# Designs tried in a protein design run: designed miniproteins, single chains, continued (4). Part 45

Each design is a single chain, and the fold is of that chain. pLDDT is the mean over its residues in the fold that is shown.

## One batch from the design tools (miniprotein)

Design m13546
Fold by ESMFold2-Fast:
Structure m13546 (fold): chain A 104 residues (1-104)
Amino acid sequence: SMMKEMEKKKEEIKKKVEEILKKDVEELKKAGAPESVLELVRLVAEMEEVMLLWEEGLMEPEEALERIEELARRMIELDPSLAATVERMLARVRERIAAAEAAR
């Protein structure tokens, strides 16, 4: 029963993030954003999903960190000019997860 409740919460988070992403992508397309910007927004949405899953206890901190690091790498590959900004965001995410785990 607990596993089914966890799966339901995961699906609800995923659907909520996907709905917001769809609206953001549609607005950006209307504004004439290039496909590279649309792909960056999709990666940011995946990062937000991972953080929400971790915050709700639906994802282990080590899995969340691995997924965030992979997404950060993909963002830098799409736009190398964002490397410093993405590295700062990654450092803050690492600090946030470490601080939350230390408080348990």
Scores: mean pLDDT 85

Design m13547
Fold by ESMFold2-Fast:
Structure m13547 (fold): chain A 71 residues (1-71)
Amino acid sequence: TEEEIKKAKKILMDVIEGKISDEEAKKYAEEFLKSKIKEVQIIGLQILALLNMATDPKKAKEYEKEIKKLK
């Protein structure tokens, strides 16, 4: 639903702004990947890519490829 997309966008912004822990962000992202809404799945992948950019750039790239496949 539009409300689920709105919630997912809020969590993505909270991750970018450092308002939630990486551990909480990862749990939300994993929930979003299980969503039947394509836009919510994309946001989940974006969060996982962001969390992995510094520590595992290869894995971050894999998430970016999955985002491209969903578009």
Scores: mean pLDDT 82

Design m13548
Fold by ESMFold2-Fast:
Structure m13548 (fold): chain A 90 residues (1-90)
Amino acid sequence: AVIDEEHKELLYEILKKLGIDVNNDGYLDEEEIKKLKELLTSKDNPLSKEEMEEFKSLVDVDKDGYIDDAELEAIIKLLSDPSLKSVEIK
């Protein structure tokens, strides 16, 4: 699967629901990245089942109901690198 620029807007909406402040430039800093990873892997994930399914539709290759570290790293790479327009995940 590939995460492209069109997915960034949907990712930012999900980040806002998770309480992560996105800078005006639209990229995540190191602290925001750490918070995102903790929230998505937490048992106390604030996203609803429907919101998780929406997020998985953007990034989940396996459709196993989990977002693995490789998918998280791909999202982080896309959001933190302004020169990167898309990221390929397994």
Scores: mean pLDDT 60

Design m13549
Fold by ESMFold2-Fast:
Structure m13549 (fold): chain A 68 residues (1-68)
Amino acid sequence: SELAALLAEFLAWASEKYRELRKIDEEAAKQVGELVDEALRAIQADPSRVREVVAEARRRIEEILKEA
């Protein structure tokens, strides 16, 4: 499934960013983890929103990375 592949790519990317941040900013890493959990809950509630939810979560994580 294209949507399953999109979600898997997002989770792999976010996991990598979480590991990088854990070494330099534990609070930023925690925020990334919370955004991933929020995204997964939103997708579980409405799987049709995978593209929208992933795009928003990615944007939020990229903002955290700029501040770290």
Scores: mean pLDDT 86

Design m13550
Fold by ESMFold2-Fast:
Structure m13550 (fold): chain A 73 residues (1-73)
Amino acid sequence: SMIKKIEEFSEEVIKKLKEAGIDTEELEAVLNDFIEKLKEYKKEIPLEEFKKNLIETFESRGLPKEVIEEVKK
């Protein structure tokens, strides 16, 4: 399932951010709400599109380059 891949990717990103000492509480809430809506509305989006949007959001929020590079892997 594409939603499952998005969930797994989101969990990996949150783990990397926590390891980098970044407070993820707000980001976790936003990601969980987004994933819940995808499940409720039975919408699937390509994982690559989700990754692109997430990276653009992180870059606009000024997250460290090291974290952004880990997300791109």
Scores: mean pLDDT 71

Design m13551
Fold by ESMFold2-Fast:
Structure m13551 (fold): chain A 81 residues (1-81)
Amino acid sequence: SPRVERAKELKERALKVLREAYEILQKNPDDKETREAIKELLEVLNELDKLFVNGVEPTDEQIARLEEAIKKLEEIVKKKK
């Protein structure tokens, strides 16, 4: 399924940006902006994982939400490099 392939690609992208964001948070644990963006992305990833466990294909809207959460965290990481 094209949506399942897209979700897999986005999950790999999410894991990459989470790694970079955790490095930022380790250097500044009081960084609320980075912490809240990490939490938001983890919540979206958890919702997607629950769908796959139940054999439910993600909707286009759910995939778009994941992509938006990834982009938001990517922008934060880029600013703090």
Scores: mean pLDDT 86

Design m13552
Fold by ESMFold2-Fast:
Structure m13552 (fold): chain A 69 residues (1-69)
Amino acid sequence: DLAAALADLEAEVAARRQAGLKNIPTSAKINAENLKGGEVDPEQIEKNAKASLPGAYEDLLAARRAALA
């Protein structure tokens, strides 16, 4: 399931951010909501999610956020 895979990957990123950051950002939930929307190229998102490492996933989240602006 693409949505489940994206949610799992987002949770992984959030966990790593929490381990590195002292604050739990609300933006993590906002990013999860944007990804769950999944209206941008679902197969491209799946490809990026499977190919990316945690750092690259943060770039994906940033690109998604930019596309919403």
Scores: mean pLDDT 52

Design m13553
Fold by ESMFold2-Fast:
Structure m13553 (fold): chain A 60 residues (1-60)
Amino acid sequence: LQALREQADQLEKRAQELEASTEAARLVGAPDSHVQELQQQADQARAQAQALRAQAEALA
């Protein structure tokens, strides 16, 4: 349980870092393709974090 929660927390932190990078990329005028790729990675990391939390809850 603790390991799953720690992995979920790390993935959520990574998602937040990717979201911050996406915003920074928009501010400096990076190509839309690059911004979309960062956003997709952030969304994926958040989805994985939610799945791990759900699994931890089911195992508790």
Scores: mean pLDDT 82

Design m13554
Fold by ESMFold2-Fast:
Structure m13554 (fold): chain A 91 residues (1-91)
Amino acid sequence: KEKEELEEVIEKIAEIFNIDKKKIEDLVKKLEALREEAEKARDDKEASEKLKLKIAKAILEAFGFDASGLTDEEIIKKASELLKELGEKLA
């Protein structure tokens, strides 16, 4: 049932943003891997900041944004804005 709920959310995100379902699936897999890294980085400020950047880059890449010209702060800000828009459209 957990997998079924996740698949339904992935399909809705792909439809709302007109993105290939596979790109959203790949993002989910990356975020699941980064979740284990987040548990280990909980007490390490430097590792936590690097993890935030990895998550932000993965999100931007999945939604087709080129992050190569952006600073780390701009990448995090843009990903945060995109997640806010995603939350508003899913509500």
Scores: mean pLDDT 73

Design m13555
Fold by ESMFold2-Fast:
Structure m13555 (fold): chain A 81 residues (1-81)
Amino acid sequence: MSEEVLELEVRVSFVLMRYSIAARTGDREALAAVVEEARALAAEIDRLLATRTDLSEQDRAELENARAAARAAVAEAEARL
């Protein structure tokens, strides 16, 4: 479980890095891709939080934080489009 959570956190961090680059360069195609990827990640995390009954309190909190970061990236990227 912790490995799956870590993988999702790494994927969210990668999307946030891509957002930072796209926002700095004004790359609208990259910003649109960030919206799509961050939205997909938030949906994947939502599914895990809804379906997994074996998550520790720590794993659940980490997934909730990752979901919040992904949702923030969607909002910030959309605001720049």
Scores: mean pLDDT 84

Design m13556
Fold by ESMFold2-Fast:
Structure m13556 (fold): chain A 62 residues (1-62)
Amino acid sequence: SEIEKLKEESQKILKETEEKTKEAIEKEKDPNRKELIRGVGEGIKQIQEAVTKLTIEKLEKQ
């Protein structure tokens, strides 16, 4: 199903984003910059989830 493929691809992207964000946080020494990186990573995840949700809704309404 198209919806199942979108969910699978979304989960893969979210996992990769989480891993890259974690790595960036581990390499940073400044606590304030760690929080900024964490916030950016969370924002990217939220955008990815929103895009996936909108795409699924569009397919379901067809």
Scores: mean pLDDT 81

Design m13557
Fold by ESMFold2-Fast:
Structure m13557 (fold): chain A 92 residues (1-92)
Amino acid sequence: RTSRIYAITSRIIDIIGGTRRTDQEIRDSIANNNPSIIAMYRVAQAIIDDPDMSDAQLRAIVAQLQADYNISQQMQDMIFDAARQVIAQIRA
């Protein structure tokens, strides 16, 4: 489970135009309180827990990231689009 969460987190980072990160780099980013990486990690956890989630459920999760991690609207939209792509890949 944990390895799959890191893999999905790295995929989301890659899709939004970041450099794909290793499991250790993601762990280090979380330990250093990087809010964007923590937000992407939380989305990756949600995808693993419910890979059949609707767009509405995903939007609600991403909207909560604004309250929890002060994520910009642009970042929320990028994370939503990346998460949708990952969900589609898991379903294929």
Scores: mean pLDDT 77

Design m13558
Fold by ESMFold2-Fast:
Structure m13558 (fold): chain A 87 residues (1-87)
Amino acid sequence: MTKEEARELAEKMAKTLLETAKELLRRRDEEGLSLEEVEEIIEDMFENALNTAKSLGEEMEKFMKEELKKVKEEYEKYKKEKLEAEK
């Protein structure tokens, strides 16, 4: 795997994780999940993605850590906006 391939794969995985995390937050009431349970599931997804990246090599791990940091920041912003919009 080239550095470019590793970065592209990490970005693609991170984008999918972010969209899944946002979807879980939006659907938590329909799924019968508390906010805490949703956050635990999201944390598990991020840990699994990082572990998968580690298994693929040091470059993939590095890029995944960078992308996950961005995803976590964007998710926290989305969560804040979503919760502030709820009564």
Scores: mean pLDDT 82

Design m13559
Fold by ESMFold2-Fast:
Structure m13559 (fold): chain A 91 residues (1-91)
Amino acid sequence: SEEVRKGLLKLADILTEKINADKSLSAAQKAAVLSAIDALRATVEANASTEEINAAAGALVNAIIAAVGEEEALKLLEEALEEVRKEMEEE
């Protein structure tokens, strides 16, 4: 749905801000995660298939886990998804 696609683009923006603000991450770790975020954004904007969007989202989750570990990745994703929910409710 358009709402899901809009939510994914907001998620990409919020994660970009959080990753750029994280002073504990190396430049290489930031670049890897930001690349996966950009791939998800491009896939959503290209109106790609659900399978392609799911693959890009999975790659992003894996990139975040690789950078910060599973526990911190789950916390980061939960916080970002909550921010997406709040922004979508304000519209």
Scores: mean pLDDT 86

Design m13560
Fold by ESMFold2-Fast:
Structure m13560 (fold): chain A 109 residues (1-109)
Amino acid sequence: SDEEVKKRLLEGLKLIAKGEATPENIRELGLSIGDNVSLDEQKAYILLYGYSAVKNIPLGFPVLYSEFGELAGLSDEQASSEESTIKAIAAMPEEKQQELAEKILKLSE
């Protein structure tokens, strides 16, 4: 269900916020994306999809990338698509990924 997916994404966001995200615990939450996706890319997907779930903005809508990009401090070019957004977030320092996770979690309160 959408509620169960949101719950798992919130748990993934908590792991990222604490600096505790690993390939193993992401897989245990059922959030793993392929066997060849880096940890930073997996965290980027959790951050974007978590934001989507918290704000109730569907994936694939330009407004999702625009609003998420503004929260994350991305340029309009970086926040133009799912692919460019994921690449930009995956390239962030861990501390900025943690801060972004904390911001998204606060929006869920």
Scores: mean pLDDT 88

Design m13561
Fold by ESMFold2-Fast:
Structure m13561 (fold): chain A 74 residues (1-74)
Amino acid sequence: APVDLAAAFTEAVAVVEAYYEAKKAGDKERQQAEIARLQALLDRLRAGGDPSNPAWVAFEAELAAVIARLEAEL
């Protein structure tokens, strides 16, 4: 089944916001948990995505880049 990209984007934004809230609080365990949630979302996109959709391809690449950036901030 096609992945709902709008719902996935909304989820990604909420998780990134939760990551920075945890970072501001100094909560390393919560920061790691939010990164794991983004990784799970990326895994779902890769499993149920449509590589013929340019929006899916762009979102997958951006989500992978965001995960790498947040991991580098830990």
Scores: mean pLDDT 83

Design m13562
Fold by ESMFold2-Fast:
Structure m13562 (fold): chain A 75 residues (1-75)
Amino acid sequence: SMMEKKKKEQEIRDRLSQLVADAVKNGANTAEDIFKYVEKNMKLNPEEKKLAETMSTVAVNGLKLSAEQRAEAAR
């Protein structure tokens, strides 16, 4: 069923999201370092690797945006 497939996809996304957050908390500051952290903690198939790479990039962009917001506030 579509609902069961979506539930499994969401569980994978939640696990990847948690590992990405843990990588950032553990000092990872590049998409490559975040991705390597995820690979160490979870065996990824090719589709999951692409998702993890995307999520790692999004996390790094979020960190850069936060830095820009701090710079803007200092003006």
Scores: mean pLDDT 78

Design m13563
Fold by ESMFold2-Fast:
Structure m13563 (fold): chain A 65 residues (1-65)
Amino acid sequence: SAAAAIRAAADAAIQAKRDEAAKRAEEFTKLNPGGGETVRKIEDQEVAAYTAALEAAARAAIAAL
């Protein structure tokens, strides 16, 4: 269904954002062993905001079907 496709696309984008954030935090920690905690916190906040925005957009798109 179109609703299932929208949900799957949103879930995939959110997961990609989480994976990318985790890789950036890991790479930063390798280069700056004492600085990784701050980057992880910032990346976690960015992922949370992105997740909330995409979930809202997916709900709106499904409601418009």
Scores: mean pLDDT 85

Design m13564
Fold by ESMFold2-Fast:
Structure m13564 (fold): chain A 63 residues (1-63)
Amino acid sequence: SLEEIRERLRAKADELTLEDVADYFIEVYGIKASKEEVLEWLKQLSPEAQQLLIDRVKAEIDA
């Protein structure tokens, strides 16, 4: 569930990975793609864009 994923990610907020971002986006936005497909898309982004998404997820789970 959305609350379960937020609780899990809050426990590791200082060490969030792109895999965690993929899990969060699938749950929050109801993405009908596999975790592997979302993760591969995220890996194709620049390092700066990847970090911005990690920072965004961190901010949203702390809200």
Scores: mean pLDDT 81

Design m13565
Fold by ESMFold2-Fast:
Structure m13565 (fold): chain A 92 residues (1-92)
Amino acid sequence: MSPAELRALADRLAEGLRALGLPEEHVEAIRAVIEEGIAAGLSVEEIVARVRAWLEAHLSPAEVARAALVLGATLSGLAPEDITTEFEVPAP
């Protein structure tokens, strides 16, 4: 993914987390983790792992479960797009 795609993912995740009622301080901290990962040249999987580790370190188990659902839903927005792109290759 490009840095622009990773930032778009961060924006969507932030909106989902705000909708769950997470404090802005936590939303901004998660965005900082993503920006640090981008700056370090980390893969999407490594950035996701760091976000998950941050959630598990700072949130209650119930909040982690809800945030993980939002993260999974945000990432699922990319999986159908990737599958569609793969299926476009055989069709002119």
Scores: mean pLDDT 70

Design m13566
Fold by ESMFold2-Fast:
Structure m13566 (fold): chain A 82 residues (1-82)
Amino acid sequence: EAEFILELVGKMKEALLAAGASEEQANRVAAKLREALLKGASPEEVAREVERTARELGMSEEVVRLAARLAREAAEEVEKYK
């Protein structure tokens, strides 16, 4: 696995925990981000999958928006890193 993807996933987990997410919620969202990034999904697809997962976990609208934004940024960063 690319070290860079693991770093981005770690940043997502830390940001969600800082925003009040439980460790279980943060781990689930981080795992979805990792899966989407590893399969080469577009930034739009990555953001959509992460947003869906966060909503399914009952996270607040504010945290859902944060997760979706960070997911899109992470996917864009992965695409530019080549």
Scores: mean pLDDT 83

Design m13567
Fold by ESMFold2-Fast:
Structure m13567 (fold): chain A 98 residues (1-98)
Amino acid sequence: MKKPKYKVVIHAEGLTQEDQDATTKLILDLGTMLGEKIEVKRLSQETLEIISDSKEAVEIAANKAIAYLRKQGKKVIRVEYYKEEDGKWILEKTEIIE
């Protein structure tokens, strides 16, 4: 039996490659500080996916990423939180951010 994985998907408008690179680095550095393995995938120019075996780590990483992007003047549209069950991603909650 594998431990459940957790995933957060962040959707934001107006992201540059520099914004994505900076946000990815921020999340990976945070994973190192927390002692948790965090993976970041860029699904599109405006979408980031954060994956970890720790629900707390993905929530902290998502909050830090959102705060960073908002400080840079980017519009975060929504954040989706998923848990892996039986090899499938189950949507647990959606946060709409204006």
Scores: mean pLDDT 80

Design m13568
Fold by ESMFold2-Fast:
Structure m13568 (fold): chain A 87 residues (1-87)
Amino acid sequence: MEEKIRSLSDPELVRLTSEYVSQGNWEEAELVARVLIRRGMEPWALRVRDAKSPEEIFRILREAAERLGVSVHDVATALGMIITQLR
């Protein structure tokens, strides 16, 4: 599983995290989120966590989504999963 996940691009990992969350597959979603942390997605997750308003959160999510070429929904789900790993 990890070898297959490590072969995917950052946009593909973000979409895969969103897919696993939609399926209720929390263990696999957490595994993909940890790979995204290793690929440098932690700063984006921390920006979302530390944001002071819904408008600021949406702005950060839109910026990340545009950079990665994914939907705001997929980024929001992936960064949310990353935040749960940053305890």
Scores: mean pLDDT 84

Design m13569
Fold by ESMFold2-Fast:
Structure m13569 (fold): chain A 100 residues (1-100)
Amino acid sequence: SSIKELAKEAVELLKEVAEALGLEDLIREIDRLEQEFMEAKTYEEMEEIFDRLEKLALRLYLEAQARRASPEVLALLEKTGELMSKLKKMLDEEIRKEKE
């Protein structure tokens, strides 16, 4: 699934940000959400997990700002945001198709 492949890419970037910030608890939460997303059987289940990933990504962004993270970490967050936006659009399209 292209959705699952894109989710893996976004998760890898989120883990890199969490590692750069030294947030070990968030790395474990990201790993758990990745497993749940890969095991999800419906697009609605994937959407719920995606919403939790979005909240975690926002938390990482706020932590990066509070810690005055390096330009490299901020660039990684920007790339993560782009992948997350693309993933959401793909997920929304698949859910729409199931309703039509």
Scores: mean pLDDT 85

Design m13570
Fold by ESMFold2-Fast:
Structure m13570 (fold): chain A 70 residues (1-70)
Amino acid sequence: SSIFEEFDVDRELVEELRKLYAADKEKAKEEAKRLLADPDPRVRLTAAAFLRELGVSGLELHEMMLSLPP
C-alpha cells in the first residue's frame, strides 16, 4: 500500500520533476534517483513520491534506497 501520498512532500519540486520528465525523461529519472540520496529527508520523500508517480512501487523505492551510498 502507498504511504507516500500521506507524506508532506515538496509539491513544487514534484512539479519541476514532472516538467523535466516531459522534456527529458532520462534526466528526470536520474535527478529523482540522485535526490533519494539527498541529506534533506523532505527532498528524499519528494523524490520517492515522484518515482511512484512514474509507476515505481513502494517496494522498488525501498530497494533503491537500500542501494544508495552511505
Scores: mean pLDDT 73

Design m13571
Fold by ESMFold2-Fast:
Structure m13571 (fold): chain A 86 residues (1-86)
Amino acid sequence: MDLIVQATEALSKAVELALAGDVEGAVRHAREAIDLAEKANPSLLRVVIDGLEEARHYLISQGDYEGVEKITELIEEAEERLKKAE
């Protein structure tokens, strides 16, 4: 099965859930998107980071600072994995 498609679908679900206020669901799907992106093509981690940055910006606008912290940790994890992939 296409890992690129799976990574993109997981990212889309993470962003959707964050916009719906389901931060726990967003975190679960974001972790899956990061893992799938790294396995498929580490360059896809940049796309994941961009999507999570959009979700984080939305959570800031809603005053969900706990959600912002959780998404920020995932962005930092994805950035570290991207750096290690060269």
Scores: mean pLDDT 85

Design m13572
Fold by ESMFold2-Fast:
Structure m13572 (fold): chain A 81 residues (1-81)
Amino acid sequence: VDEKLAEIERLLNEALEAIKAGDLEKAQELLEKAREVAESIEDPVARRRALAGILDAEAELYRAQGDDEKAAALREEALAL
């Protein structure tokens, strides 16, 4: 699971940099890849923690797009994990 968690961390860092650069389409693609990796994690605790990080990054993406309501909903979902 360590290799998958490292890949997710890399994808999340790249997605956040894409958001800062204004490349929201690239950020979306990177976050979709991160979700695919997270969903393949067999350990439920590690998967839940990975998904929480992805939801926080998705919230930043929606906030950057001006969708504050969707961003708030995703942050609430991340906190519930």
Scores: mean pLDDT 84

Design m13573
Fold by ESMFold2-Fast:
Structure m13573 (fold): chain A 91 residues (1-91)
Amino acid sequence: SAALEALRARFEAQVRAEIPPEVAELIIEAVEHWETDPARARAAIERLSEIEGVPASVVESGIQAIVLTLRAEAEGLPREEIERRVAELRA
């Protein structure tokens, strides 16, 4: 989807602007490969877990929330609905 592609580019630019480069590139890799290359996404999640000092399951939940948000935005869902779905995912 062109909409999802544009939203991913915006997300990548924001992450690179706000987050240290090493962490930013791993977040981008995990999000980009979440569905297309799960093994590569997993490797990025494990590296993020090591750098951040948090369990891989916590990192995975965060990446899943980002992927869900980007897809929902591309589908035109309202912000309140996206926030509700992300909150339910973390419950």
Scores: mean pLDDT 82

Design m13574
Fold by ESMFold2-Fast:
Structure m13574 (fold): chain A 82 residues (1-82)
Amino acid sequence: MKADEAAELVKKFVEETRKKLEEAVQNGYSDEEIEKIADEIRRKGIAYLEENISDPALRWTAILYLTYEINKIRKEILEKKK
């Protein structure tokens, strides 16, 4: 897999995270429930990247980038909820 392909995969998980967390806020979910949803998407994304990226360096970079972006969205959503 090329770096551009890995970046597009991470971007899809990041976009899914934002959409699901924004929907959870609109539906009145608690901070704890929102964090659980973010963690579930993160775990599924990491598992997918581990299965689909054979290059160890690219795989590790993609996992770090995914984790960073999901945590960033989680913090942004929780801060704006107040």
Scores: mean pLDDT 82

Design m13575
Fold by ESMFold2-Fast:
Structure m13575 (fold): chain A 94 residues (1-94)
Amino acid sequence: SHEELRALQSEALQLILELVSQGASWEEIAEAMLAFLRELAARGVPAADLRTVADFALRALEWIRSQTPLSEEERREWDRVLARLREEIERIIA
């Protein structure tokens, strides 16, 4: 349902914000997001809804990253994490 989808989006955002508040690395945040999406897939959440939740979570993470000043090395780490996260999301949804 629309309410259930909104609840999943809210849970994904809360997960990201909690990890950011704890000083988690981009890789740790990505692993937590992937674990969350795998759990939803295991519970039978449809592929279209998984994509909606994943897209929302990615937009939220990218927005949070944009608020953080990064060095060139930190930016390269972010680019690697983001590329892997996108690949793994497609494997979960496919």
Scores: mean pLDDT 88

Design m13576
Fold by ESMFold2-Fast:
Structure m13576 (fold): chain A 60 residues (1-60)
Amino acid sequence: SKEEEFEKTKELFVLLAESADRIVKAIQEGKKRGLSEEEIQKMIDEIVAETRKKVEELLK
């Protein structure tokens, strides 16, 4: 239904917004703690991979 499509669209945008916020916070906190660029990049990659899985589950 159109209502279900609208709810899925809202959930998608919330997931993307939350993921963007998590990435920004991971970069800021990682730099503050003196983590290497490689360690920060690994954290970002994990957030991106987790987000991709959630998006795929939502779009089933």
Scores: mean pLDDT 85

Design m13577
Fold by ESMFold2-Fast:
Structure m13577 (fold): chain A 65 residues (1-65)
Amino acid sequence: MEEELRRLVEEYKAAKAAGDERRYQILSFRLAELVGPEIAFAINKALDAGASVEEILRLVRELKA
């Protein structure tokens, strides 16, 4: 799960930075399937704030506790 989440977050961050709307929609759906929509929303907020992949993984661990 951690490695799968890491890869998805990295790809999602890259897609958002590139402005690839279709790709980030697909990755957003996959992220919500993996962690649920509430945590996926928190990840989106953190990415918009410039959070690193490691910071996002820590956030997900805290929210699942």
Scores: mean pLDDT 78

Design m13578
Fold by ESMFold2-Fast:
Structure m13578 (fold): chain A 61 residues (1-61)
Amino acid sequence: SALQELVREFARRAETMSEAEREELLEETVKRLQALGASPEEVALYRRLMRAEIARLVAER
C-alpha cells in the first residue's frame, strides 16, 4: 500500500540522516500519511514504528 511504501521510504532515508533530520522526516511522513487518508489509528501505528526505527538507529552507535 502507499502508506506502507511511505514508511519503508522513511526507514531507508533515515539510516544516513542525523537525529534532527530523522525527526523532520518523521513529521513530513506523518503529514503525507494523513494526506493519503490514513486513519488516526494507522497514523499512531506508523508513528510508533518510525519512532522505534529512530531508537534502533541511535542504539547502533
Scores: mean pLDDT 82

Design m13579
Fold by ESMFold2-Fast:
Structure m13579 (fold): chain A 116 residues (1-116)
Amino acid sequence: DLDAQIARLDAAIAALDADIAALKQQLVDNIDDQKITNRIITLLEVNIVAKGMAVGMRTMLEKEKALMKSRAIPASERHQLFLEAVRLGADVAAEEIAELKKFVEEVKKKLEEEKK
């Protein structure tokens, strides 16, 4: 049912947040190895996009659940909810990727200060 799907998305988002935190720590630990840091940045971007998509889908399912209380949802309206979910997911991912870029620059700055 929708409640079970929403609960699974909540669990997936929590797991992705934990993975992102762990990858950020790995980035700090390996910042002096450009090949390893590039791989970690790629994995971070993949996890951030996956989280954005999960957030968008969760929002869509909550809206669908609310609408279904009063009426049947036409396929065209479900399609619009899906497009809104994709856009929301993209926006969430873009914001978190911008924060990741800032984080990477701060870690690099710290490395330069330690290489005195």
Scores: mean pLDDT 85

Design m13580
Fold by ESMFold2-Fast:
Structure m13580 (fold): chain A 85 residues (1-85)
Amino acid sequence: STTLSKEERDELLRRAIAETLAWLAAQGRTVTVEGTSSLEGEAAAVALAARRILTEGQAEVRITEPLDKAKAEELFRKLVEESLA
């Protein structure tokens, strides 16, 4: 099977989150994520914060709204759509 296990997927998400936050910190940018209820929600919030820093030049971004899995999936869809526009 080519399908990742839940544990393998969660490990990849944690690594992606950690690497993104470390890269942003190396650029002198601050990201705070609060209220996320899932690993997917945290990943989506970090991606949104990175986009705001890269496109708007913000030095600090705080994401305080809880992002469940459904909201995270919608956010990723919107981020992809905006990147292609």
Scores: mean pLDDT 68

